# Designed miniproteins, single chains, continued (5): the designs that were tried, part 93

Each design is a single chain, and the fold is of that chain. pLDDT is the mean over its residues in the fold that is shown.

## One batch from the design tools (miniprotein)

Design m19444
Fold by ESMFold2-Fast:
Structure m19444 (fold): chain A 85 residues (1-85)
Amino acid sequence: GARESLEFFIETLKEIAEKRKDEEKLKKIEELKKVAEEALETGDESLIEKAEELLKEILDPEIRKELEEKLRKAIEERAKEEAEK
């Protein structure tokens, strides 16, 4: 569901920022988690816009590259499990 997808996405961003020891990005990711969870509960457009702005600030080129690599790996691992069933 949407909540599990959001949780996976936020956790992946946190892992990247923690590996980089980027405390500023970690704070923004925590704020993004809170705002995004509230947006999912309320459907508030202002919260959706704030989440999008926070995401744009978090997604520098290096974080985007690591995020794409981690997401690709997760997809490949899931596809391998499906092929073995």
Scores: mean pLDDT 77

Design m19445
Fold by ESMFold2-Fast:
Structure m19445 (fold): chain A 85 residues (1-85)
Amino acid sequence: SREFEAEITLSLGRMFLEIAKMSEDKKEAEKSLLKATELFVEAGREPRLREEAIEGLREGKELAEELGLEEVAEKIEEAIEELEE
């Protein structure tokens, strides 16, 4: 079902967020964070997963800000706004 696919997508988003947190290379962290953002947006389109996807996006934004990835932080903020009604 689409709901099951969204749950898998949310889990993958969390996985890439954790990879970004563990990355010592800023470029690898950016790549993983952008992938996590895409996956959280896709998962968050399922209403039951929206709040959990937004939580993941907020964690991603905090990481982007810590790493000085200003453009990534802006993209994540836009993603949060898209999922918020």
Scores: mean pLDDT 86

Design m19446
Fold by ESMFold2-Fast:
Structure m19446 (fold): chain A 62 residues (1-62)
Amino acid sequence: SAEAQAAGEALAARYAELGRQETGLPVEVEVRVEGDKATVTVRSGLGEGTVVVDAADLIKAY
């Protein structure tokens, strides 16, 4: 949903900033919502990871 996408993007921005502050390296977080699932991709100088979560959990965490 649009709400889950917006919540995910806001959370992604917060966690990317925290990651940059903690590591001193570039950190990017990307969220893609499709149906009731969201794919979260974290990219940094230390590596890349992807996880799939429920879109509803993004709204709850926001």
Scores: mean pLDDT 76

Design m19447
Fold by ESMFold2-Fast:
Structure m19447 (fold): chain A 56 residues (1-56)
Amino acid sequence: MSDGEIGGAIDRIATRLVAERGLSADDAIREAARELGISVEEAKRAMATAREKLAR
């Protein structure tokens, strides 16, 4: 997957975890990273790339 796709997936999963389980944003990102089988550091980098692609 591209970094943008990974970042989008992390954001989507983390948002669901916050809504469904009441996790903090940091905990939701950690759980989303585990679900995708990537490190938390990789997840944070992918999210930064996804935000970059959404910025004008």
Scores: mean pLDDT 74

Design m19448
Fold by ESMFold2-Fast:
Structure m19448 (fold): chain A 76 residues (1-76)
Amino acid sequence: SSMSVEEVKKKLEETALPEIEKLYEEGKLTPEELKELIKELDKLIEEAKKNNEVDLAEYLEIVKRALEELLEKLEK
């Protein structure tokens, strides 16, 4: 199970985050939609912590931080 989370983390860092930024720059993703994604990540982090899924919670927190930094950069 941890191996699956590690693979997701690699794919997010290498592909998904640049693609999200590109979609935002092209106007296909709104700041409101990005904020909703961050809210959903908060829910997933809380559930992972409740289930004692420490590795998953850590990876989701990294993803959330990256999306929050992207949102701050793109809203300014």
Scores: mean pLDDT 72

Design m19449
Fold by ESMFold2-Fast:
Structure m19449 (fold): chain A 78 residues (1-78)
Amino acid sequence: NSYINLTEMPNISPNSTSLYLIGNQLTNLDVSKLTNLKYLSLQNNQLTELDVSGLTNLESLEIFDNPLTTLKTPASLT
């Protein structure tokens, strides 16, 4: 399989500018400490809620194929 079967967020550097966690089994994700993120791809997971409102440098968010009921985005993404 092309995807890693992640059920939890891996240890990511707080200086990361991109994060790609496509096609995993993530049901929850805390990215609030990754304030330098510009690109976040989370498609094909099991996320029901996502709060990225603190990611003020975020330029792109890809979240399709998640059962999301709530989403909070930063002003930088508008």
Scores: mean pLDDT 77

Design m19450
Fold by ESMFold2-Fast:
Structure m19450 (fold): chain A 87 residues (1-87)
Amino acid sequence: KVEKIREEMKKALKESLPEEVAEAVLKGIEEGKSMGEINKKVLELLKKLNPEETPENAAQITGWALRVTGLLIEMELQLRKLKEEEE
């Protein structure tokens, strides 16, 4: 059930991140980009949405990037577990 994992990820991203960032992550996953490439794109979008160089903005951007990384790792682990069940 790859679709269920994708739907859960989409929901978690939309609950935790601005819509534009969530959509960029989902598109990156769909295009088969690495976690590093997705995280780089997310950081660029977050900086664009919050361009002020305050410590508070930097902390929030870092927090969002860490959440994205955590969700990507969780999805990868769930997909690997599904593949093991098929073999």
Scores: mean pLDDT 70

Design m19451
Fold by ESMFold2-Fast:
Structure m19451 (fold): chain A 67 residues (1-67)
Amino acid sequence: SAADEEARLLRQLDGVEANLQAGQISLDEARDAAKYFLGLATSKGLKDTEARAKELLKQVDALQQQQ
């Protein structure tokens, strides 16, 4: 179902954020992942995933401006 797909994508986005916070991925890798999930969520009408991906992008952009 769409709800099951959204739950899976939200878990994947949580994983991207956790890896970013742990320093296991770069800001560029996190941005690319967030943009990918944003595009996917928008195309499928997955509003919670879209909001979460936008939040992650905002976090990445804020961290990049601090470097």
Scores: mean pLDDT 88

Design m19452
Fold by ESMFold2-Fast:
Structure m19452 (fold): chain A 60 residues (1-60)
Amino acid sequence: MPISNEELADALLEAGLISEEQAEELKSLPTPAEAALKAVKLVGSEALERVTNELHIKKG
């Protein structure tokens, strides 16, 4: 299942990897793909992969 922009932004914010402003910016992007690309630039691919894996585990 694709991770929503809201779920991704909130998870990155909870991990302390982005600011509240950056989380709002991610949530405002029109597609999950654009949010993922922005997130890679902000936190790096390894940190993003870890956070998205944790989200997938939470969802079952």
Scores: mean pLDDT 78

Design m19453
Fold by ESMFold2-Fast:
Structure m19453 (fold): chain A 62 residues (1-62)
Amino acid sequence: FKAIAKVKEDYVAETSNELTLEKGELVEITEVVDSTKVKVKSLKTGKEGIVPIKYLELVKVE
């Protein structure tokens, strides 16, 4: 499962396991952690981390 999402609003990581993202950035969803959080990989920086799903807009599913 591979999904591309767009960041809807700036998100600042609150823990070392989370990823800081800028509005408009594209990320790849690599894993679903729970109903509110997903693991993503930034297509801009290549960094991975957890982000609340409410900050993401799904663009493409493969």
Scores: mean pLDDT 79

Design m19455
Fold by ESMFold2-Fast:
Structure m19455 (fold): chain A 65 residues (1-65)
Amino acid sequence: MLKEILRLIGEILRKIGEIFEKRLKLKLDPSLSEEEREELEREIKRLEEEIKRLMEELRELSSKS
């Protein structure tokens, strides 16, 4: 169980890093087109939903101990 928990945490942290990079690009890059901004926002939302699912899996693993 602990190894599975650590693996899930690692995956969540990687996805958080990707969201952070995309949010920084949205904030700091004034050359982004509307299409590029929409694409980055869609990617961020997708990553947030993936993190939500992984956090639910983490909670389920924690509740079984």
Scores: mean pLDDT 81

Design m19456
Fold by ESMFold2-Fast:
Structure m19456 (fold): chain A 55 residues (1-55)
Amino acid sequence: SAEELVAKIEELLEEHRDKIPPEVLARFERALEEYKDNEVVLRIVLADLERYLAE
C-alpha cells in the first residue's frame, strides 16, 4: 500500500509538473524519499498534493 501511494503521488507530480513551482515539487519529492515506507504520512502527502492541485 505504501508502494502504491508512492506510485500515485509520483504520477500526479509528473502529470502536473508544469503547474507546480520547482520549490514545491522539490518538497513533495523529498517527502516521498523520506517517508517512502510510511503509509500514514504518504496518505497525508497525497491529500496535501490533491488539495494543492484542486481548481
Scores: mean pLDDT 81

Design m19457
Fold by ESMFold2-Fast:
Order: sequence, then C-alpha cells, then structure tokens
Structure m19457 (fold): chain A 59 residues (1-59)
Amino acid sequence: MKEKEERLKALDEFLKDKNITDEELKKKMRELALKIKDDVEEAQKIVKEIFELLEESEK
C-alpha cells in the first residue's frame, strides 16, 4: 500500500508541475497505475512516457 501511495503522490506532483488540471485525466492515470500493481516498475515507466507526451502537447 505504501508503494502505491508513494507512486500516486509522485504522479500527482508531476501533474501539478505540468499544470494538468483535468480531473478526468488525473483520475484515469491514477487508475491505470493501480491496475498495473502487479507490474509496479512498468506502471512507473508508463507514467514517465505519459508525461513525455504531455510535454510535447504543452509546446
């Protein structure tokens, strides 16, 4: 549980840093991270890739 909470907190901080205020987007990303609990490291990697895509959109 601690690990999941820590990852969700990191995700929330990154979303805030990227100025992402869409509640649905944030909720969807958190749900994805929770669904991939069996592959925690892969979930982390996916989140990182998502942020890279968001950075492109921000341009």
Scores: mean pLDDT 65

Design m19458
Fold by ESMFold2-Fast:
Structure m19458 (fold): chain A 67 residues (1-67)
Amino acid sequence: SLLGRVRVKAAKSYTATKPDELSLEKGQIVDGELLELDSKNYIVLRVLDTGEVKRIPVEAVDMIAPA
């Protein structure tokens, strides 16, 4: 189930270590549908621009707002 549209901002630069992860530059903004939130490990997003499902370590991002 979709938890809703979110805008996330990269708190730091992150290089993907697995094929299903998203690489980020510090300050990068990603709009997506939040599919899963494990507040200690990863968020899972469907990236709106590409439609791809990617995961990001929660420590690498700030949740700015529901979009």
Scores: mean pLDDT 76

Design m19459
Fold by ESMFold2-Fast:
Structure m19459 (fold): chain A 99 residues (1-99)
Amino acid sequence: APPLSEEERKIAKAEELAEEVYGKLLRLSKENPELAEKVKELLEELAKLVEEGAPLEEIQEKLKEILELLEIEFDVSELDRKAFEEFVRLLRQRLEDRD
């Protein structure tokens, strides 16, 4: 298989992270609904930062807070702005498809 471009690699990492976040959030919704609602609020804050074009460092710090609550180990510096846009899009799609 041909090697992925750097941009494609970052998008692939965003896709994998969105799936892991969604899976952890589903489990958390059963085990600790109050914490799950807090994570959803932080995800909406992250989405707003991405949509408003906030500094990349601020977006990365918000994701770090979410990942710590979900107990996910991930280097947020591996995602650029386009990868964050795809992450938010995929995660929203997965959350909407559940209802």
Scores: mean pLDDT 82

Design m19460
Fold by ESMFold2-Fast:
Structure m19460 (fold): chain A 92 residues (1-92)
Amino acid sequence: GSKAAKGLIDAADSAVADGGSVSVSVKGDKVTLTIKNAGEKAKKGAEKAKKSAEESGEKATLSVDGDTITLEVEGLSPTALTAVALHIIGLQ
């Protein structure tokens, strides 16, 4: 299975468990996870997700602006992208 997809799902779950809020957007083959009110668990989850995406050969970009974390992953299969998006939408 895609380590990148699992990493994104785990990061979103960790963010919600940490009291943050999550949102997702999809543009082409790029999925963007946005975490607001991010704590240390959310930050560590996002860092692990970036590493998992890179280990899978996907492109991953992580940015932090105050308590907002943005993680972009490119190159997921359509099935993995859909699964990630639906999971994160369910957490909103």
Scores: mean pLDDT 83

Design m19461
Fold by ESMFold2-Fast:
Structure m19461 (fold): chain A 87 residues (1-87)
Amino acid sequence: TASEALELFVEGGLAYNAGDYETAIKKFEEAIKLDPRFADAWYMLGKAYYEQGDYEKAIEAFEKALEIDPSNEEAKKNLEKAKEALK
């Protein structure tokens, strides 16, 4: 359900803030599995992949977040950062 996706998103955010990017990724992936149009979960998934140095997966997640919510200026900035990190 949408509430279950939100709970997983919150758990992922707590793991992200603790520097546990592996757990954060897992929780955000579980949230998007329940709600594939959860733009914030795609955005946070991209940030977690970026912190792990997985820039290609970060780019994919940020592009998906922007496909769902084109107004997310932070996702645009972080997408460009991830693209630059691959150069």
Scores: mean pLDDT 90

Design m19462
Fold by ESMFold2-Fast:
Structure m19462 (fold): chain A 59 residues (1-59)
Amino acid sequence: SEAEKEALLAAARALGRELGVPEDEIAAFEAAAAGRSLAEVRALVDAEVARWIARFEAE
């Protein structure tokens, strides 16, 4: 399921850029997701994307 993790991270990266998230923050998130299981990556994506959306909606 490396392809599944890559697709999930690519989708998160694209959304982050659309929401104006800084590239260094996106890179730090991707580094944190490296070497983790699909379930862990999904949980990290869910948490981080929710944080990005909340920040975007607050501004």
Scores: mean pLDDT 82

Design m19463
Fold by ESMFold2-Fast:
Structure m19463 (fold): chain A 56 residues (1-56)
Amino acid sequence: SKAEEYLKKASQAIHDGDLDKAKKYIKEAEKAGAPKEKIDQLQQALKVTQQLQQQQ
């Protein structure tokens, strides 16, 4: 599904440290009807990655 595609792109962006792309793809996944649980998981991963980048 389109939602699953955006979820994968968001996850990859988080892995790459590209937080702006990650935020964009999370938003697109929400618009495409992605499950709330998966959105919440990605939001948590994004938050952790942001905190790690701020500490370096």
Scores: mean pLDDT 83

Design m19464
Fold by ESMFold2-Fast:
Structure m19464 (fold): chain A 57 residues (1-57)
Amino acid sequence: TNLGVRLASHDLGLSEATVTRLIRLMEEDEERARELAEEHGVTFAQLRGVYELSRES
């Protein structure tokens, strides 16, 4: 389901595509995920919260 991605997109003010990319990077390359999140003004703590919610979706 895309519920977690849609919720995160709204909460973070990012596109669903960007949120999906961040979730993928959290699994593949956490350092790159952090860099991309920072470029969009998202803290690593917010990114981790989004990632955990995506696992429950």
Scores: mean pLDDT 77

Design m19466
Fold by ESMFold2-Fast:
Structure m19466 (fold): chain A 59 residues (1-59)
Amino acid sequence: MSAAESLRETAEELLRGVRETAAARSEKDPSLRPQMEEVVRASEEVAKQMIEKGRELEK
């Protein structure tokens, strides 16, 4: 298994969990939507960095 593969899987799992939690919380309380959108964006940036680092390790 490549390092890029492992980091991609971890990043995708993390992002999926965050998106599901953010969606559920926004559904219960729409006033939290902007805060949940920020959490998702921060998690997307972390996921992107993990995937990029995985690609660097394979170069």
Scores: mean pLDDT 79

Design m19467
Fold by ESMFold2-Fast:
Structure m19467 (fold): chain A 79 residues (1-79)
Amino acid sequence: MIQEHLEKAEEKAKQGDLEGAAEHIKKAVDKLEEETAKLSPEEAIKKSQEFQAQLDKVLSLLNDEDRKKVLEMAGLAVP
């Protein structure tokens, strides 16, 4: 689920669909929070690090302005 949402976010980012990318990133974050709540602290940290690496890859496909918009729409950046 998390990986599927990040893959869809990457696809949307490549298409220039910032709103679609943000929606899938938000769903991936929500799912990450649900899954990490059920894990040990060590496993939660590892999963969060893997998530951050994949998220950074998706965001690297965007210019600085579009990256900011996507993060704001996903609820990950202060407006």
Scores: mean pLDDT 80

Design m19468
Fold by ESMFold2-Fast:
Structure m19468 (fold): chain A 76 residues (1-76)
Amino acid sequence: MEEARRLEEEAREEVYKGGDALMEGDSKSAAEHFRRASELYRQAAEAARDDPELRERLLGKSDGFQSASDGLEDGA
């Protein structure tokens, strides 16, 4: 559980960096950070395998940031 929380915290840091990149007008960098956040949320979900509800929540966040990254890469 502590590992899942650490990974979730790292994912939040990547979300913050993605937001900062958007403020600088760098959509490609933002997409990269959101993709990283998605991967970290997925890893957090794997670490939370003993908590199905937490796992589902983390997978939802992973999917959301994957979608955000894809949209930014397409210039949307």
Scores: mean pLDDT 81

Design m19469
Fold by ESMFold2-Fast:
Structure m19469 (fold): chain A 129 residues (1-129)
Amino acid sequence: DPLEERLKKLKERFEESKKYFEENWENLSENEKALALTVFLFMSARFGDKETAEEYLEKLKPYLTEEQYEIVKNLLEAIRNKDLPKVEEEIEKMKELMPENEGTIAGTIIGTLIVLAESWIEEQKKLLK
């Protein structure tokens, strides 16, 4: 299965990236740490690893309002379920939050998730054609 092989290689690359960031963690800014945790959160959700995704989400929770946290949580659940219409809905909600969060750590988290989720939707749509 070409999809299974691609997911396996993507998981291997993700583990290498996590190790690199863990080894350099003390030298990262708060924004760089938030960016790395957000990427790890998204990838864990994409792989269907709910437990690991929830762990990364809890680490990011101090940077998010309750409303932002719920939108992020709903986005990750939609990604795990491959619910493209729901992912698109949550992206639009996150885009509405961006103007008030530019230059903040919350803005780094939300902006990164928008980019990753939009990229994932385009990939999923190509697989359906």
Scores: mean pLDDT 80

Design m19471
Fold by ESMFold2-Fast:
Structure m19471 (fold): chain A 73 residues (1-73)
Amino acid sequence: MAERLRELAEQSEKLSDEFEKNGYTEAAKKFREAAELFRQAADAWESGDRETANKLYREAAKKYREALKIAGL
């Protein structure tokens, strides 16, 4: 799980950079917020705090979805 959360964080960061370079600043910002929350979820999972990890994962997924909607995806 933690490895998958880190992968999602890396993917979200990459999307943030790509959208920012193409002028989609608001979508990029939301992808960056999602990346940070996925990293926090991974850290919480690795420390054994599964409740916090699940909460942070849901928040990250929500930000990721908002980014896709703003991007027109």
Scores: mean pLDDT 84

Design m19472
Fold by ESMFold2-Fast:
Structure m19472 (fold): chain A 101 residues (1-101)
Amino acid sequence: NVMDLIKQTFKLVDKNGDGTLERSEFLHFCELACEELKADMDAVVARAGIIFKEVDKNKDGKISFEEFVDLMNNIYEIFGKKKGDLAAFLERLISKIKADK
C-alpha cells in the first residue's frame, strides 16, 4: 500500500516527532530522494527553497503530512525524472533511512 509507505517515510524523516517537517528535515529528505532517484543534486538543492514554499500551502514554515502526500504524488516530475514505481522507490528509501538510524 503506497499510502502506508508515504506515512512511514514521513514519520522516519520527522526526527523531532512533531507531526510536521521543518525546512532542515525537508532538505535532508530531498537529499536522500535525489540519491535514490539518481537526480541532479545541485539542481534539486537550488530549487529546494522554491519547492518548500510551494508545498507549504498554509505558510507556517512547515510541511504537513497532507502536503507531503501531494509532494510524493509529484516527486518524479519535481526531480525531473520520468514517472516510475513510487512504492518500490519508497521501500528503498525507507530501508536507507532505517540503516542510518
Scores: mean pLDDT 75

Design m19473
Fold by ESMFold2-Fast:
Structure m19473 (fold): chain A 57 residues (1-57)
Amino acid sequence: AEEEALARAGEIGDRYLPAIRAANETMKKNQDKPDDEVIDAASEAGRATAEALRAAE
């Protein structure tokens, strides 16, 4: 059901919340830069944090 899919998505989101937060913080810190540079920086920060979370148990 849709509710079950949303619940699973929420659980995955909670697990990777630190990566999402890192991307958001990077966007805020780079608000004064051109949009493409901000997006690239945020994507890199999120990806690096997600990799660290995957490697750390």
Scores: mean pLDDT 69

Design m19474
Fold by ESMFold2-Fast:
Structure m19474 (fold): chain A 85 residues (1-85)
Amino acid sequence: SMAMAKIQVENAIASLKAAVWRAKEENAPQDVIEAYQDALEWAEKALEAGKDPKEVYEKIQRIQQAFGKSFEEGKELIKEGLEEV
């Protein structure tokens, strides 16, 4: 449902904010901090542009999964997202 998708995307954005906070607290490399910040910026811009909350949520999940495997893959997904908004 639309209500569920909205809750899911709000929780996903909160998770990205937490990821930025954790990366800063753990003194992660600057490129790691910037990657999470770029993901957060994309998600907020996509919602402002009127993108479907479900689409935004699913792309956040893909970005987070990619960061678990390769930061390069995650950065590419963010770049694609920013080009779409």
Scores: mean pLDDT 78

Design m19475
Fold by ESMFold2-Fast:
Parts: structure tokens; sequence; C-alpha cells
Structure m19475 (fold): chain A 59 residues (1-59)
């Protein structure tokens, strides 16, 4: 449901430490652009994953 998607997106929003990414996702959610919010979260998670891989290789 839309309510379940909103709850999921808000839970993910609380996990985002980057203030610029958090603000963009929050704005998309507030505007009802749930597909955009999901895309922003996915892009952010990919970036975090790549950074973790780089840190693992260098550490």
Amino acid sequence: SREARLAFLRAQLARIEDPAVRAAVEAAIAAGRLDEASRLILEHEIEIGMELIEKAVMG
C-alpha cells in the first residue's frame, strides 16, 4: 500500500546521515514523489556500498 511505502521510505530517511541526500529524499516524500524518493535512496545505498568496498580493500 501507499502507507506501507511511506513508512518504509521514512524509516530509510532516518538512516541517511548525509544532510543533502536526506533533504532531497524528504522533499520527494513531502511532494508525493515516492518513485523519486526510492531512486535517491537506491543511488545513496550504491554509493555507500562502493565506499565500503574501497575501505575494505585499503584497510
Scores: mean pLDDT 80

Design m19476
Fold by ESMFold2-Fast:
Structure m19476 (fold): chain A 72 residues (1-72)
Amino acid sequence: MKSISPEELDRAVILLAAAMLKRVAESNKDKLDPETVEKILKLADESIEAANRGDVETARKKLEEAVKLFEE
């Protein structure tokens, strides 16, 4: 069985969440301002980059910013 540390799990969840945010933004381009879509995609990409280098704190902050843009 695969044993995952809390840090590895957090990173995996962040990567999945960022990918989902990009997909949702892409699917809702007609309902969102182009500037908002661009910001969400950029924040998701920055979150993925931070998670890939092990900076879970920065990755989480970038995801929170992206999610907040959806909620207004």
Scores: mean pLDDT 77

Design m19477
Fold by ESMFold2-Fast:
Structure m19477 (fold): chain A 85 residues (1-85)
Amino acid sequence: SEIEKLKEELKRLEEQIARLEAIVQQHPDDKEALLVLGRTYERRGEIYEQLGDLKKASEDYRKAAIYFEKAGNLEEAEKARKKAE
């Protein structure tokens, strides 16, 4: 039940990431889209971490850090980098 809920959230996050990446590709300086994309990657990383997929969690935290940095959110970027370790 709990694992099924996490897997369903993963599917929704994958769809959201695809949409947000398309927006960011068309509008690379859209700070709001960059922020939302960073937070979406961070949330997916948290779920992978809960599921024990530390490699996928680390990769998502690195992606979150990159998008937070591009958005100018340096504190959130640093926190995401630490989670990726």
Scores: mean pLDDT 90

Design m19478
Fold by ESMFold2-Fast:
Structure m19478 (fold): chain A 82 residues (1-82)
Amino acid sequence: SIPKEKFDLEKDNEEEIIKAITEFIKENTNLNEEEAEKVAKIIVEGKKEGLSIDEILERIRKEAGVEIPKSVVEEAVKMLEG
């Protein structure tokens, strides 16, 4: 099941947000803890910078060296919409 929890990047603790998104990525991908945490940080930072889903996916490929489904990134970004 996709989590229905939402976070506010301006009000909520960033470490707790990263931890929640890391767990979501681990549950929905074959990534290990280290890879999932790296991806979660890229998603949180990309959302704070106002990047599109496609730009976040490109950053994940370049900086984390992994490929994940676009749908997983879309759902993780929705968790950050408050």
Scores: mean pLDDT 78

Design m19479
Fold by ESMFold2-Fast:
Structure m19479 (fold): chain A 91 residues (1-91)
Amino acid sequence: ARALYEAGLAVIRAALARAEAGEGDSVTAAIGGAIRGLGDGLDEYLRGRASLALAAAGLAEGVAALAAGDTAGAAEGAGRAIGVAAALLAA
């Protein structure tokens, strides 16, 4: 759980750095993506569906989006991974 949480933070930091450099989406769009992903991850936990596999899937989506230049999508996938992983760490 912690490793997925830390990896998700690294992806969000990379997405925000690219957005600040004018690559991909705006900084506001990247922040919006992160908030949506985090909310989705927490919603999955509240529904009893949170798992390490779900956190890993969100991280993989975030990494793939970042590689494709989709900074908002990268932040959203990473945010979902963080939301799930943080909820599992608190449980």
Scores: mean pLDDT 80

Design m19480
Fold by ESMFold2-Fast:
Structure m19480 (fold): chain A 59 residues (1-59)
Amino acid sequence: SERRQRLLRGMEELRPEGRESVERLEEEIEEGVKEIQRAVANVVKKDEEASKELKEKAE
């Protein structure tokens, strides 16, 4: 809590160039999160297809 408050205060004291760097970092983090979510969705889809094959063969 206090560590977060100190970090936010430091970011607000940044000059315009520093703020631009923080904004770019936020964009990179957002892109990385989306990439991870898509990878997880693909794994889930493949696992679901494998589960269906198992049910068909279990007869």
Scores: mean pLDDT 70

